Designed miniproteins, single chains, continued (3). Designs and how they scored, part 10

Each design is a single chain, and the fold is of that chain. pLDDT is the mean over its residues in the fold that is shown.

## One batch from the design tools (miniprotein)

Design m8315
Fold by ESMFold2-Fast:
Structure m8315 (fold): chain A 73 residues (1-73)
Amino acid sequence: MMEKLRELVEEEKERLAAGERLPDEIAQLVIEIAEQTSYPVLDLAATASALYRLTGKVPSPEEILKVLEELKK
């Protein structure tokens, strides 16, 4: 489970670096989290996008942060 999510996050980092655009709803959420945390915008954006693709739902800030913490272990 976590390995698949880690792979999706890396794929989203590559896609975003290549100029692929986040949905506006997710982009706004990422900006809000970045203003309140020290996490890089790219890590937040890739994690939020990966969760959205996996679940079909806009992730909560708590879900994004929890996944980022788990992926860094």
Scores: mean pLDDT 78

Design m8316
Fold by ESMFold2-Fast:
Structure m8316 (fold): chain A 72 residues (1-72)
Amino acid sequence: TQAERDARSTRAAAIVSDALKKTENAKSEEEVRKIAEEATRQLAALPGVSPEAAQRVGDEIEKEGLEALKKK
């Protein structure tokens, strides 16, 4: 149902938000990658999220975190 899709989107948004907050405090590229990998795993565990979709979002989290780290 639409409500089930909305609930899933809300969970996905929370995972992304939490990951981005963690990357803001990351001190190394290794920390950023670990945060992105964990977010990718959590997203892939959601019903109806493909591994490809989870990986694309994880890649964006990693990109954002690495860019923030470079601007220190």
Scores: mean pLDDT 80

Design m8317
Fold by ESMFold2-Fast:
Structure m8317 (fold): chain A 70 residues (1-70)
Amino acid sequence: SVSELLQAFAAEVKRLNLTSQEIVDLVNLMNETLSKTGDPEEALKVFVERAKTSTDERIKQLADRLLAWA
């Protein structure tokens, strides 16, 4: 379910110690896309596209983990 996916995402954020404004912005972007489209695949796509532009390896690792779970 979408709730389980969001819980898994939150757990991985904590595991990678991502608590900065950058992760807040990424979570908000993902949640906003999900709310507007109702499409978890589109929400993940938007997150991945933004994460690819990051220089933070942990954020890129998070994107890879989410793709593996989807």
Scores: mean pLDDT 72

Design m8318
Fold by ESMFold2-Fast:
Structure m8318 (fold): chain A 89 residues (1-89)
Amino acid sequence: KEELLKKLEEKLKKVKEIGKKEGVESLADNAVKLAKEALRAIEKGDMLTADINLGMLRIIRGVLKIMGKEELAEEIDEVIELLEELKKL
């Protein structure tokens, strides 16, 4: 669990860095907020709230992909995968 949390924290920092570099800082910041809310919901056992936040995160990823922000979209996919793994614990 701690290893997954550490990886998630590192990926969230990278999401913010890429968002700033690519001029989509607001979308990156919203993705980080949604990921943190999903994590809080997972920690509380609130899987409905976790799934809602993960769904919103997937929508942001889709918007970024349409905008041609492939690097940020890929990083968000990795964040989603880590959160899905944390849900299984």
Scores: mean pLDDT 84

Design m8319
Fold by ESMFold2-Fast:
Structure m8319 (fold): chain A 61 residues (1-61)
Amino acid sequence: SKEEGIKKVAELLGISEEQARGALEAVELLGRDRAVQYLVRDLKVSREKAEEAVEIAEEHL
């Protein structure tokens, strides 16, 4: 579920559930590449972890 995806992404990245919700919304509305850019540039997440988080998000959308 979307809520489960939010929790898993938040736990993986050590970010808030609100920030993780933003990541899932970015995947849903803008796609994988834009969501990775958001995580790397705005949340200072490594590209490796950002790509892993986006895969989790896609599984739960």
Scores: mean pLDDT 83

Design m8320
Fold by ESMFold2-Fast:
Structure m8320 (fold): chain A 99 residues (1-99)
Amino acid sequence: SELEKKLEELKEIAKEIEKLKEEIVKELEEGNIAGAIGLLLRVIGLYLDAEKIYKEAIKLAKEKGDEEAIKEAEKIYEEVKKKYEEAIRAYKEALKKLG
């Protein structure tokens, strides 16, 4: 369904942010600050996309009266927020180790 596709898109965004976090740390450890910034901008873009997808998923779930889908969408989006915050924190901590 359209709702199931949006929930899967949110799960994939969380995984992509986690992977990008690891790549950001590696770029900074190698002294590639410009590369790390480029990856951080991708993380920010994914986070903004996730907000839009989440709002659309909640709308679809509410229209269906699917309380469990609302809870699932909220849980997945909280995971996206957590991965985003972890990526920002990892960037800041790795950058501090260079200076």
Scores: mean pLDDT 89

Design m8321
Fold by ESMFold2-Fast:
Structure m8321 (fold): chain A 96 residues (1-96)
Amino acid sequence: FTPQEERDILVAFAEIVSAIEKLAAEVYRKKGDLENAKKHEEISKLFSKAADALREGRLDETIKYLKEASKKMKEAGDETTANIAERLLKEVERLK
């Protein structure tokens, strides 16, 4: 892949994670679990910001958002998606 193609793939992946986290927030909201709903909504927004920053080539800002997302995922007890954030972080670091 070209560096641009790699970036585009990682952007799409971050957008997919953002969408999944938004759906998780809606599920928790329907269950009346407003605390977890808010955590997943915040994580969704961080992945959306990471995707936007990555699309613009702002790698340091992307790394910052992905680190914050991973931290919040661990706080929400979602170790699987925290591992996804860490893998995205490593791939973004390879683009530098």
Scores: mean pLDDT 83

Design m8322
Fold by ESMFold2-Fast:
Structure m8322 (fold): chain A 100 residues (1-100)
Amino acid sequence: SLEEAKKLAMELHGLIVEIEEEAIKAGYDREWVVERAEELVKLLEKALEAIENGDREKAKEYLKKLKERLEELLKEFADNPKIQELLKRALKLVEELEKL
């Protein structure tokens, strides 16, 4: 449902913010971290807009791109267990959005 999609998107947005904060706290470059987080948020917003418009194909495309970006970040944050846990939780929420 659209209500469930919005709820999952809000939770995922919160995780993206938490990942950004934890990465900055861990000493990663602020500009680099902010740019990565903004990219994730834009993909999430585009996916949610596609879901709201009933465009299943477009929603699936943006969720796939979001998933690929999160998987790349798992490799980049390989030495940070806390950020890895947050990224894995974000990936699970993307998979839940894909099932709607």
Scores: mean pLDDT 90

Design m8323
Fold by ESMFold2-Fast:
Structure m8323 (fold): chain A 93 residues (1-93)
Amino acid sequence: SDEELEKLVEEIGEKYGLSEKQKKLIFESLKEVIKEEKLSPTKVELVEALERAAKFVKENASSLSDEELKEKLKEIIREVLLNPLGLLREAVL
């Protein structure tokens, strides 16, 4: 549900010290990717996508506009959700 998704974004965003605005950008980016790609991600896949997104925001938010940040977040989330086996392979290697 949207409420469960929002809770995951809040928990992971808080772990990385993200602002409310940054958490909202991640939430909107994730919702748009799920809708565009017709995905039904598992909780494990959602957590992995959100961890990658939050880390990217923490490292890049000061150098990118909100629009550029959202575009890059959608790209990262899409890569994670469309290739979960690729991420598992890199984590094992």
Scores: mean pLDDT 80

Design m8324
Fold by ESMFold2-Fast:
Structure m8324 (fold): chain A 118 residues (1-118)
Amino acid sequence: DVIEKVAKALSEKFGIDEEELKKEITRALNSKRLWFEGDTLGEQFLRNLRILEAVRLGATEKQAKIAEVATRYVGRHLKLPRYLLDIAVDEALRRIVGKKDSELPKIIIDTIEEVLKL
């Protein structure tokens, strides 16, 4: 349900493909060895480290994976340069720590909107 709410909210706000985002999030949640299409081994390693850090700080693995995948998916669609994309992902992962699943859509949207103002 939280996956559907995140994908729908981001689709309505940023015009991304809701079903494709749901598919990417679901794939990440079902994988013990996170693999991301188009990423180098180094990029995959760094993405997994960011997720692990958020979990270590008190996010659930589900929340961290949703925030990482959804923020990066939207940022790529908006053609954010790599450094702003990484800033958006890192900021979203920090903001979800200690939050409820129901707060994830708003946190991700607010984070992306703030980065777009930079």
Scores: mean pLDDT 85

Design m8325
Fold by ESMFold2-Fast:
Order: structure tokens, then sequence, then C-alpha cells
Structure m8325 (fold): chain A 74 residues (1-74)
């Protein structure tokens, strides 16, 4: 059925977009942590930022699940 194929395509595109955004944020957080450790900077601040990124990841995961449910309702 065409509707199922269209839903799968949309979910795939949304997942790829979200994964890309998360990957960029994680890479930035890792670079900040490595910079702090290498330069003798504030490692605790970098760890706190890593915790914030983890919280954002969980939030983005919830948003993707919500969109999946909304697409299934449509």
Amino acid sequence: EKELEEKRKKLREEFLSVIGDIAKQLLTALNELFGAEAEGGDVEAARQHGADISAQLNKKEAEVLKKREELEKE
C-alpha cells in the first residue's frame, strides 16, 4: 500500500536529519572536552556541557518518536 511506503520514506528522511544534527553536536562537545583537557582548561565545565548535549540527545529522540506517532495518526 502506497501510504505505508510514503510513511517509511518520511521517517527515514527525518531519522537521517536528526542523526546528522546530533552527530554535529556530539563532535563539537568532544572537541571542547579535548581542548579543555589539552590546554589545562576547565574540564568540569566541558563535562557539564557534555551532560547538556546528552540531555538534548534524549530530547531529540523524544521528538523523533513523537513525529513517528503523528505520522502514524495521519
Scores: mean pLDDT 69

Design m8326
Fold by ESMFold2-Fast:
Structure m8326 (fold): chain A 70 residues (1-70)
Amino acid sequence: KKQEILLEILKKSAAKQVEFHKKYNLDDSTIEKTFENLLKTARMFAEMLGLDEEKVVKEVKEYWDELRNK
């Protein structure tokens, strides 16, 4: 289903970004900016696909938080 495919792509992007942040020890302001951009991208694609933007954004936020706490 469209939402599942979009979430898979967004979660892969999130995982790569968090791994990059950890590997290069980026500062908090840079990390926050990349997270905001990811959420903006999530909303844009959800809107384009006629999906629930708030559900997609919530799922991406929860996954980002899980990744950062590992």
Scores: mean pLDDT 81

Design m8327
Fold by ESMFold2-Fast:
Structure m8327 (fold): chain A 78 residues (1-78)
Amino acid sequence: SMMSPLTLEMVEYLKELLLKPEISEEEAKKILDLLDTFRRNLLPLLKEEVGEALREFLEKQLPKYPEITKRLLEEFEK
């Protein structure tokens, strides 16, 4: 798949948020929403660059947002 400039910008933005020592509830919700909306484009790229931080984030969100987080974990594990 071709990487668009918008996809690259979203990856960089999400990478910066995922690598923060603390992520607010508002930031977490925004991250989940972007990942769910563009999961097939964003997840493979984020898995390659910050896969450990992404996995940790998703596991942390699973009790709060089970439906969205389960979909994202299934895509992540492909």
Scores: mean pLDDT 80

Design m8328
Fold by ESMFold2-Fast:
Structure m8328 (fold): chain A 75 residues (1-75)
Amino acid sequence: YEEEKAKGEEYFKKGLEALKKQDYESAVGYFQESIRYYKEAAAKASGKDKEQILANLEKAIKNLVEALEKLRESR
């Protein structure tokens, strides 16, 4: 699950970079990939590691919602 966790973090950072560039379509895509990898990591993890991954998953979901709202405002 370490690889899935690392990919989740990488895509999350890419999503934040896309938001800074106001590329909301790419940001949405990156946050969706981040969520997918964090879900896979959480399914394999246990205890405190799982709790930390779930907290990161929640942050990714929040950023996805914000990116979708900005995308709707721009269209």
Scores: mean pLDDT 85

Design m8329
Fold by ESMFold2-Fast:
Structure m8329 (fold): chain A 96 residues (1-96)
Amino acid sequence: MKTEEGIGEGGEVKELNAEEAKEEILKRLEGGIEKLKKLKEENKEDEEIVKKAEEKIKELEEEKEKIKKMSYEELAKMFEEAEAYDLAEDAREKAK
């Protein structure tokens, strides 16, 4: 629906299984946490930015721990809520 520029690296959709999707989510959460930590260091004088970054870091750390603890049953539920039905079905099959 929207055109994106610079498509090339990873531009093709690959079918991921539930385990691969879980690892991808964890990597994205880690990247977000590191990005926020750098933002906090670069904006030490802006207390509002520092506080917002700390709150987001806590949210991402909690989400990361939650996802790490997730069983395949819980992953299936999460994927369903995200409308990733193919991943949800794969997770349910592995949970059985």
Scores: mean pLDDT 74

Design m8330
Fold by ESMFold2-Fast:
Structure m8330 (fold): chain A 102 residues (1-102)
Amino acid sequence: SMEEKKKKAKEYFEKGKEYKKKGDLVKAGEYYKKAIELDPNFDEAYYYLAEVYEEIYEITKEKGYLELAIKLYKELLEKFPDSKYIEEAKERIKKLEEELKK
Protein backbone atom coordinates (compact mmCIF):
# COMPACT_ATOMS: atom_id res chain seq x y z
CA SER A 1 0.00 0.00 0.00
CA MET A 2 0.98 3.69 -0.23
CA GLU A 3 1.31 3.94 3.57
CA GLU A 4 3.55 0.84 3.76
CA LYS A 5 5.76 2.23 0.95
CA LYS A 6 6.12 5.58 2.78
CA LYS A 7 7.01 3.80 6.03
CA LYS A 8 9.64 1.64 4.30
CA ALA A 9 10.99 4.73 2.47
CA LYS A 10 11.58 6.38 5.87
CA GLU A 11 13.33 3.21 7.11
CA TYR A 12 15.66 3.23 4.06
CA PHE A 13 16.25 6.97 4.59
CA GLU A 14 17.31 6.33 8.22
CA LYS A 15 19.66 3.52 7.05
CA GLY A 16 21.17 5.98 4.57
CA LYS A 17 21.80 8.44 7.41
CA GLU A 18 23.46 5.66 9.47
CA TYR A 19 25.83 4.79 6.60
CA LYS A 20 26.63 8.50 6.08
CA LYS A 21 27.57 8.80 9.80
CA LYS A 22 29.92 5.81 9.33
CA GLY A 23 31.49 7.50 6.28
CA ASP A 24 30.05 4.97 3.78
CA LEU A 25 28.77 7.54 1.29
CA VAL A 26 28.15 4.98 -1.49
CA LYS A 27 25.82 2.87 0.69
CA ALA A 28 24.21 6.07 2.03
CA GLY A 29 23.39 7.02 -1.58
CA GLU A 30 22.00 3.54 -2.33
CA TYR A 31 19.57 3.73 0.61
CA TYR A 32 18.48 7.31 -0.22
CA LYS A 33 17.74 6.10 -3.79
CA LYS A 34 15.63 3.24 -2.38
CA ALA A 35 13.72 5.78 -0.25
CA ILE A 36 12.97 7.90 -3.36
CA GLU A 37 11.90 4.80 -5.36
CA LEU A 38 9.32 3.92 -2.68
CA ASP A 39 8.24 7.53 -2.02
CA PRO A 40 8.95 9.87 -4.97
CA ASN A 41 7.46 12.77 -2.92
CA PHE A 42 10.15 12.46 -0.20
CA ASP A 43 11.86 15.86 -0.74
CA GLU A 44 14.35 15.37 2.13
CA ALA A 45 15.68 12.17 0.48
CA TYR A 46 16.39 14.08 -2.78
CA TYR A 47 18.34 16.70 -0.82
CA TYR A 48 20.36 14.11 1.15
CA LEU A 49 21.13 12.07 -1.99
CA ALA A 50 22.38 15.20 -3.80
CA GLU A 51 24.49 16.14 -0.75
CA VAL A 52 26.04 12.63 -0.65
CA TYR A 53 26.96 12.83 -4.36
CA GLU A 54 28.49 16.29 -3.74
CA GLU A 55 30.56 14.79 -0.88
CA ILE A 56 31.70 11.84 -3.04
CA TYR A 57 32.76 14.36 -5.72
CA GLU A 58 34.78 16.37 -3.14
CA ILE A 59 36.70 13.16 -2.22
CA THR A 60 37.10 11.54 -5.68
CA LYS A 61 36.97 14.59 -8.04
CA GLU A 62 34.95 12.32 -10.39
CA LYS A 63 32.79 14.77 -12.43
CA GLY A 64 29.98 12.21 -12.84
CA TYR A 65 29.09 12.70 -9.16
CA LEU A 66 29.14 16.49 -9.61
CA GLU A 67 26.65 16.17 -12.51
CA LEU A 68 24.43 13.77 -10.48
CA ALA A 69 24.39 16.18 -7.50
CA ILE A 70 23.42 19.16 -9.72
CA LYS A 71 20.67 17.09 -11.40
CA LEU A 72 19.17 16.06 -8.04
CA TYR A 73 19.25 19.59 -6.56
CA LYS A 74 17.50 20.85 -9.74
CA GLU A 75 14.94 18.02 -9.50
CA LEU A 76 14.27 19.09 -5.89
CA LEU A 77 13.56 22.68 -7.07
CA GLU A 78 11.26 21.44 -9.87
CA LYS A 79 9.27 18.86 -7.85
CA PHE A 80 9.15 20.61 -4.44
CA PRO A 81 9.08 24.42 -4.86
CA ASP A 82 7.85 24.86 -1.24
CA SER A 83 10.50 22.56 0.33
CA LYS A 84 12.53 23.92 3.27
CA TYR A 85 15.65 22.88 1.27
CA ILE A 86 15.00 25.25 -1.68
CA GLU A 87 17.39 28.07 -0.71
CA GLU A 88 20.24 25.69 0.21
CA ALA A 89 19.72 23.72 -3.04
CA LYS A 90 19.92 26.96 -5.10
CA GLU A 91 23.20 27.93 -3.40
CA ARG A 92 24.67 24.45 -3.96
CA ILE A 93 23.67 24.44 -7.66
CA LYS A 94 25.48 27.78 -8.21
CA LYS A 95 28.63 26.52 -6.45
CA LEU A 96 28.64 23.14 -8.25
CA GLU A 97 27.98 24.65 -11.72
CA GLU A 98 31.00 26.95 -11.23
CA GLU A 99 33.06 23.87 -10.25
CA LEU A 100 31.84 22.02 -13.38
CA LYS A 101 33.25 24.85 -15.59
CA LYS A 102 36.79 24.06 -14.34
Scores: mean pLDDT 89

Design m8331
Fold by ESMFold2-Fast:
Structure m8331 (fold): chain A 85 residues (1-85)
Amino acid sequence: LVEELRRAGREALAIMGAEGVPGETRARADLAIREGIDALEEGDVEGVLRAADRLEALAEELAAQGRDRAAAALRELAERLRAAA
């Protein structure tokens, strides 16, 4: 599970790069992904859900900018984190 989430996170960041998402926004996504995975490993359900909410918010921002692939990738990560919590 954690390895699959780490791989999905790397894929999402690569998609963000391909769609020209600014480095600052990509760093915010990377941090949220790491925090979500760390919370999952520690059994911190609220931390996992908080990270998923942040990824969903970033996905909405990216969708509004027309970065649909990046938005979809972050939403999928958020859904996986919520399902694992």
Scores: mean pLDDT 85

Design m8332
Fold by ESMFold2-Fast:
Structure m8332 (fold): chain A 88 residues (1-88)
Amino acid sequence: MDLADRMVAAADDPAALAAVAQELVEEYKDDPEALKKEGLKVIDALRDDIEALKRAVSYIGGLASKNAQAALEIAKYAQEVIEEVKAK
């Protein structure tokens, strides 16, 4: 699985991060469960960079209009990770 690693590599580049988010949404556009599963892995991979994590969630949510429920569940998990990291 390379999308999470590519997201981490793109963390400091908003344009690159948006491009990887678009690839994720396009690859899993017809499989909302796979989109959710891979989106959650991306959030876990970005947990050490909260600003990149916030940007990734925003890009995925904006692009995943056909899979709004999966996008919402990814955003909910991201919020849980952000709160966990801030508590430490």
Scores: mean pLDDT 77

Design m8333
Fold by ESMFold2-Fast:
Structure m8333 (fold): chain A 79 residues (1-79)
Amino acid sequence: MAEELEKEAEQAIKDGDLVTAARNYLKAAKYYIENDEDFEKAKELLQRAHDLAVEAGDTELLNEIREIADKLQKKIDEK
């Protein structure tokens, strides 16, 4: 469930694990996108994942976040 992934991300931030936090926010965003739920929430989660991945210096994760953001934008534009 996306809400549990968001809680796991918040816990990872408290633990100083920025990569795990970014990955969990990305997974939560993917859940909303795949289920055609709350695209505004998905955008917020992708932005949080992006900011954390930038701070962590994880280039592969940044590329994955960009691809998911492009997929979300395409879904919005097609509706």
Scores: mean pLDDT 83

Design m8334
Fold by ESMFold2-Fast:
Structure m8334 (fold): chain A 117 residues (1-117)
Amino acid sequence: MEKRKEELEKKLLGLIDTLPVSEEMKEQLKSAVRKALGLPGVDEEKIEKLKSLPQEERIELLRKLLEQAAFTSISREELRELALKLNEVTDLGLSDEEIEEMIEEAETETFERMRKA
């Protein structure tokens, strides 16, 4: 099980590096992902900086990350668990139902892009 969490971390950190956001925001997201997975290397100050962003901006960052993650071999169940934990870690204030809708939207957008490619 620990090897799967490390594999997920590597995949997610690689995806974060491809996001069209600042390097500072990428580092903040990496710390949030590590905390969500229960892994070492968490920088709580970076997570607090992420929480200081407007709620709409934090939700948009999560949406972008989930959209990129849906493009990988990460299962829907792993995406759901990650999204729920990131909602807690970054204090998004989203319901479980809203998280499920975001995952469905991310998978739909990813599938349409793969189909056009």
Scores: mean pLDDT 77

Design m8335
Fold by ESMFold2-Fast:
Structure m8335 (fold): chain A 61 residues (1-61)
Amino acid sequence: MRTREELEKELGELLYEIQTKAPSDAELRRKVLQLVAEGARSDVAEMEKIVEELRKLLEEL
């Protein structure tokens, strides 16, 4: 089971990877930043859902 610290690290890593793969997509970057900010302020279960959503976005890039 992943800890809050592990999920926070994964949020940061996913943010960096998405920004790297889509550097010119300002709208996608804004959406990703909002999801990361919401995840950081959420409980562990919600953070895990946000991490999964970000991973799906990254895989579609």
Scores: mean pLDDT 77

Design m8336
Fold by ESMFold2-Fast:
Structure m8336 (fold): chain A 106 residues (1-106)
Amino acid sequence: NKKELVIKKLNELAEYIKSLEGSEEEIIIRNRAATVLEIIAELLKEGNIEGLLELKKQLNFLSKTATNEKEKNIYNKLSLIVEELLLENYDTALKYLEELKEIVEK
């Protein structure tokens, strides 16, 4: 089941991101990304389409208003993940999760 695999990968990535070392600013940004991934996983598990649509709007807003370039890139990638999940393009969502991992590691 592709949906169950995506939920698993969302939660695994959130835990991985929280385990990464860095500066205080990097830790704060990573913890925010991890929290959003956990929220996406919960909404997807519940089939909460309205919640996913609202989250996408919030992530689009955050990607435009964040002052840190890395944080902007993270919110933009999270927004794209939510978009692909709404379209049920699970393979593309999984690819974007891999790309998000690369962004947060830098």
Scores: mean pLDDT 89

Design m8337
Fold by ESMFold2-Fast:
Structure m8337 (fold): chain A 65 residues (1-65)
Amino acid sequence: ADAVLQQAREEVRKKFEEASEAVKEFEEVGKEAAKLTREDPSAVPEGMRMTADAAGKLIEKISEL
């Protein structure tokens, strides 16, 4: 019983760490896209593509958890 609960807790912690890392990567891309679009409004399509690509990667990573 105790060993099973300890294994389950470790598995949850590992998945939480992976999800946290993916969120951090997404936030970095979001900041870069925002800076690009702020400095040049004509780069909005490019910023949107960067953000969409990063969001897709985040969703895929979470779905695999």
Scores: mean pLDDT 78

Design m8338
Fold by ESMFold2-Fast:
Structure m8338 (fold): chain A 71 residues (1-71)
Amino acid sequence: MEELKEIVSKVLGVEPVREDDDLFELGADNVKLLKLQKEIKKKFGVTVKDSDFRKHSTVEQLYEYIKSKLK
């Protein structure tokens, strides 16, 4: 979880980042989603598509999605 919060904080330029924060309310646009995708792929080995970000829009929901793909 902390690693995902760090990625979100760096990419979106916001601090602090909380589990209940919505990525789009934090200012995620298509460019920032591409950066999030690259950093998540690098850190977790999981590819998150734009549609996945929209389905799992909070930091907690995104983290649970990433965890589900690690098995």
Scores: mean pLDDT 81

Design m8339
Fold by ESMFold2-Fast:
Structure m8339 (fold): chain A 92 residues (1-92)
Amino acid sequence: GAERLREKAEELRRRAEEVEPTDPFTAGGLRSVADQTLRAAELAERGDAEGVRRMAEILRKNSEGLEKLGLTKVAQAARDAAEVAEEAAEEL
């Protein structure tokens, strides 16, 4: 549960650093998703299944907003993070 969320947050932070020199706007979005994913990991580490589900809902709504802004790569990252959070909550 929590380990996969931490790995996902680290992956998103690394991807943000890689794209920042050419696309700082997308990098900022990826960092935001990474921070929310890390919060879900911390909730999962405490066994807070309801907190993890709430973070998954936030990530899903953020994905919808990002898609409307044309930030497709960031929207996909938020969807992927939401799915990992939903799976983590089911394991708690």
Scores: mean pLDDT 88

Design m8340
Fold by ESMFold2-Fast:
Structure m8340 (fold): chain A 74 residues (1-74)
Amino acid sequence: DDEEREKLDKEMALEIFKKLGVSEEKLKELEKKSVDDMAEEIGELIREHPDPEKTVEEVEKLRAEFVEKFEEEK
């Protein structure tokens, strides 16, 4: 259960990075990081975005969709 959740959190973080325009090369570096480090990096990207409020909404929407999909497939 915990391992599946961590895998989902990482996969979700990678999708968020892709949505934020991170390159494939950078994604490979980021996937080697812990979930906590990835979350910190996402927060950094959101803060530096020209519209951080809109970006937070999009990130939260992606997270909600990912969680719903996981619960549905259980």
Scores: mean pLDDT 75

Design m8341
Fold by ESMFold2-Fast:
Structure m8341 (fold): chain A 59 residues (1-59)
Amino acid sequence: SREDIFRATQELLRAVGDEVDRILAVRQDKSLSAAEKEEKIAQIRAEHAKRVAEIRALL
């Protein structure tokens, strides 16, 4: 339905915002090495991809 599409779109927009915020926090963390930042960003991206797939599965 249109309502289901609207809710899914809102969840996707929130998921994008959450991913950006988490990546920026990792990039700004002066306690982390470049390698540790790459590893954490890769994990965040994997979690985001899973979340997007779960939202898409509801459509």
Scores: mean pLDDT 87

Design m8342
Fold by ESMFold2-Fast:
Structure m8342 (fold): chain A 103 residues (1-103)
Amino acid sequence: DLEAKLEHLREIRQKLLELGDEEGAFMVDLTIKLLEGKIDDEVLEELAKKLGSSVEQIRAALRIALGELSDEEEQELVKKLKMNDEVKSLAAALLVLLERLNS
């Protein structure tokens, strides 16, 4: 149930903010927006700037995290876009968070 997962994530985000974990709260908020399909161009540009990358690299990382690509498509996209380690780390962190929600 998507709404139950979103409610659980909102509770986690609030707890992280109460604990002063602003980075963790940001990652949970990004996961909420990703699941709701509410990643807009402003979010993509802020992430690209923060990670020293491009909007195209961030968009590809989000597709990887959502499992929208085969292993072969993922490898070709990473190679073609020359994704930096920061963008790869973002994709991996989001994938781990999304997998935990499906456990």
Scores: mean pLDDT 80

Design m8343
Fold by ESMFold2-Fast:
Structure m8343 (fold): chain A 100 residues (1-100)
Amino acid sequence: MTRRARDLVGQAASYLAQGDFDQAIRSAREAIRLADQAGDDTTRRIGRMVYLAARSARNGDYGSAISVLQRARDTATQAGYDDIADRIQQAIDTLRSRRQ
């Protein structure tokens, strides 16, 4: 379950980078559920932050979304989830371009 939960967090970040906020919310919610079942607190915390960021972005609050994603990226980097951290960074870059 841990691998699938991590894959879904990465997928949610990729949907955020594509501007598909509804799919990002769905993927992050499923990732949280699977991480909880696996006892994977790190993946659950990253998934929760990506979920909150996706909801903020859907509501047009890109500033709050970016702030939460920065914390999610840092948590992923500290955990050695470099692929997830990179995908979160792509989402941050996309949302920053939309604020301008």
Scores: mean pLDDT 87

Design m8344
Fold by ESMFold2-Fast:
Structure m8344 (fold): chain A 72 residues (1-72)
Amino acid sequence: RVPVPLGVPDSFATAQELRDAVRENVRRLLAEGKITPEQAEAVIRAYDAWAEAHPELGGPVTSAGVAGLPPP
């Protein structure tokens, strides 16, 4: 695991916004050749699973609030 920021905004209104931001970041890293398609899929799945476990997030979510999840 590499504990780095996702390069996304510090806060989100919903878990869906966080998932969208993570997908955009992994898409960019994949296009730059910094990660493999398999790594991109693993990161997306991890964040999707995290968001599914927190379906009632109606308040702002920060990048710090998802600490411990695999970065892209």
Scores: mean pLDDT 61

Design m8345
Fold by ESMFold2-Fast:
Structure m8345 (fold): chain A 62 residues (1-62)
Amino acid sequence: LIEELEREAKEGNREKVKELVKKIEDVILATHILLENGLIDPKKLNPDLTPEELKEQILKNL
């Protein structure tokens, strides 16, 4: 699942990335992969969010 997310993120496939993020429980690792591949703007992320809130914010910004 994480390996598939890394592949799809590198390819810039936002639709597939969004589907995979919904299934991933390790929200922190998923966020890191998306930031490394430029799919999310770090300025739009609030570091004080719970994992559930962070996941919602990520999905909204994809």
Scores: mean pLDDT 76

Design m8346
Fold by ESMFold2-Fast:
Structure m8346 (fold): chain A 100 residues (1-100)
Amino acid sequence: SDMEEAEEQVESIEEQVEYMIKLAEKEIEKAKKNKTKEDIERLKDLVDQLELTKKNIELLKEWMVKQGLLTEEQIERIEEAIKKLEKTIEKMKKEIEELS
């Protein structure tokens, strides 16, 4: 059903965001420990990937809202996932500045 498909999409977004946050935290720890130029470049590449993912999620949310596919609760869950990505990006940028 359309409602089941929308819920699966929201859950997929939440899972993708949690995975990317976990990956970001791991790469931050590695860069702090090793302090290599390669680890810093990897963090910068990952920031670009997170920013692209955030943009894609925002565009998908806007499209789904326009089509009437999402409940208010589902919209709030996607917005919370976007906020988590944004906070992680800001944290990564700060760590890159401290390591550079």
Scores: mean pLDDT 89

Design m8347
Fold by ESMFold2-Fast:
Structure m8347 (fold): chain A 63 residues (1-63)
Amino acid sequence: SDAELVRALKAAVEAYEGRKAGMSKEQVIEIAMKAPGIDKETAEKVANAPSLEEAARIAREAV
């Protein structure tokens, strides 16, 4: 079951889209941390990712 991976990828997409929509860094990190397996350090890396592809890669490596 890849349920954890799917949740992590969904959180990464939502965090990336939130950043593009002008959400604060704190709000973007909070969104990323909603996925099981994503801690604050990983969430900060997702929030600062230069592309959606990189955000997704970071999330995959955390699970």
Scores: mean pLDDT 79

Design m8348
Fold by ESMFold2-Fast:
Structure m8348 (fold): chain A 60 residues (1-60)
Amino acid sequence: SKEDLVLLLRSVLYYGTNREEYEKLYNFIYTLNDEEIEEILKQPTLGEMLATLKKLYEKS
């Protein structure tokens, strides 16, 4: 779900210092459809989930 992805992104960025990047990606998650959310959540690591999210953001 979008809520699960938000929690995962937040946990990855727990040690992050870039609040603006976090806010942009956070807001972008709410524009994604269910298929795009599932594509991200299927990734085996948090790093690969974040990379997939960023890839989708760049294509938007």
Scores: mean pLDDT 75

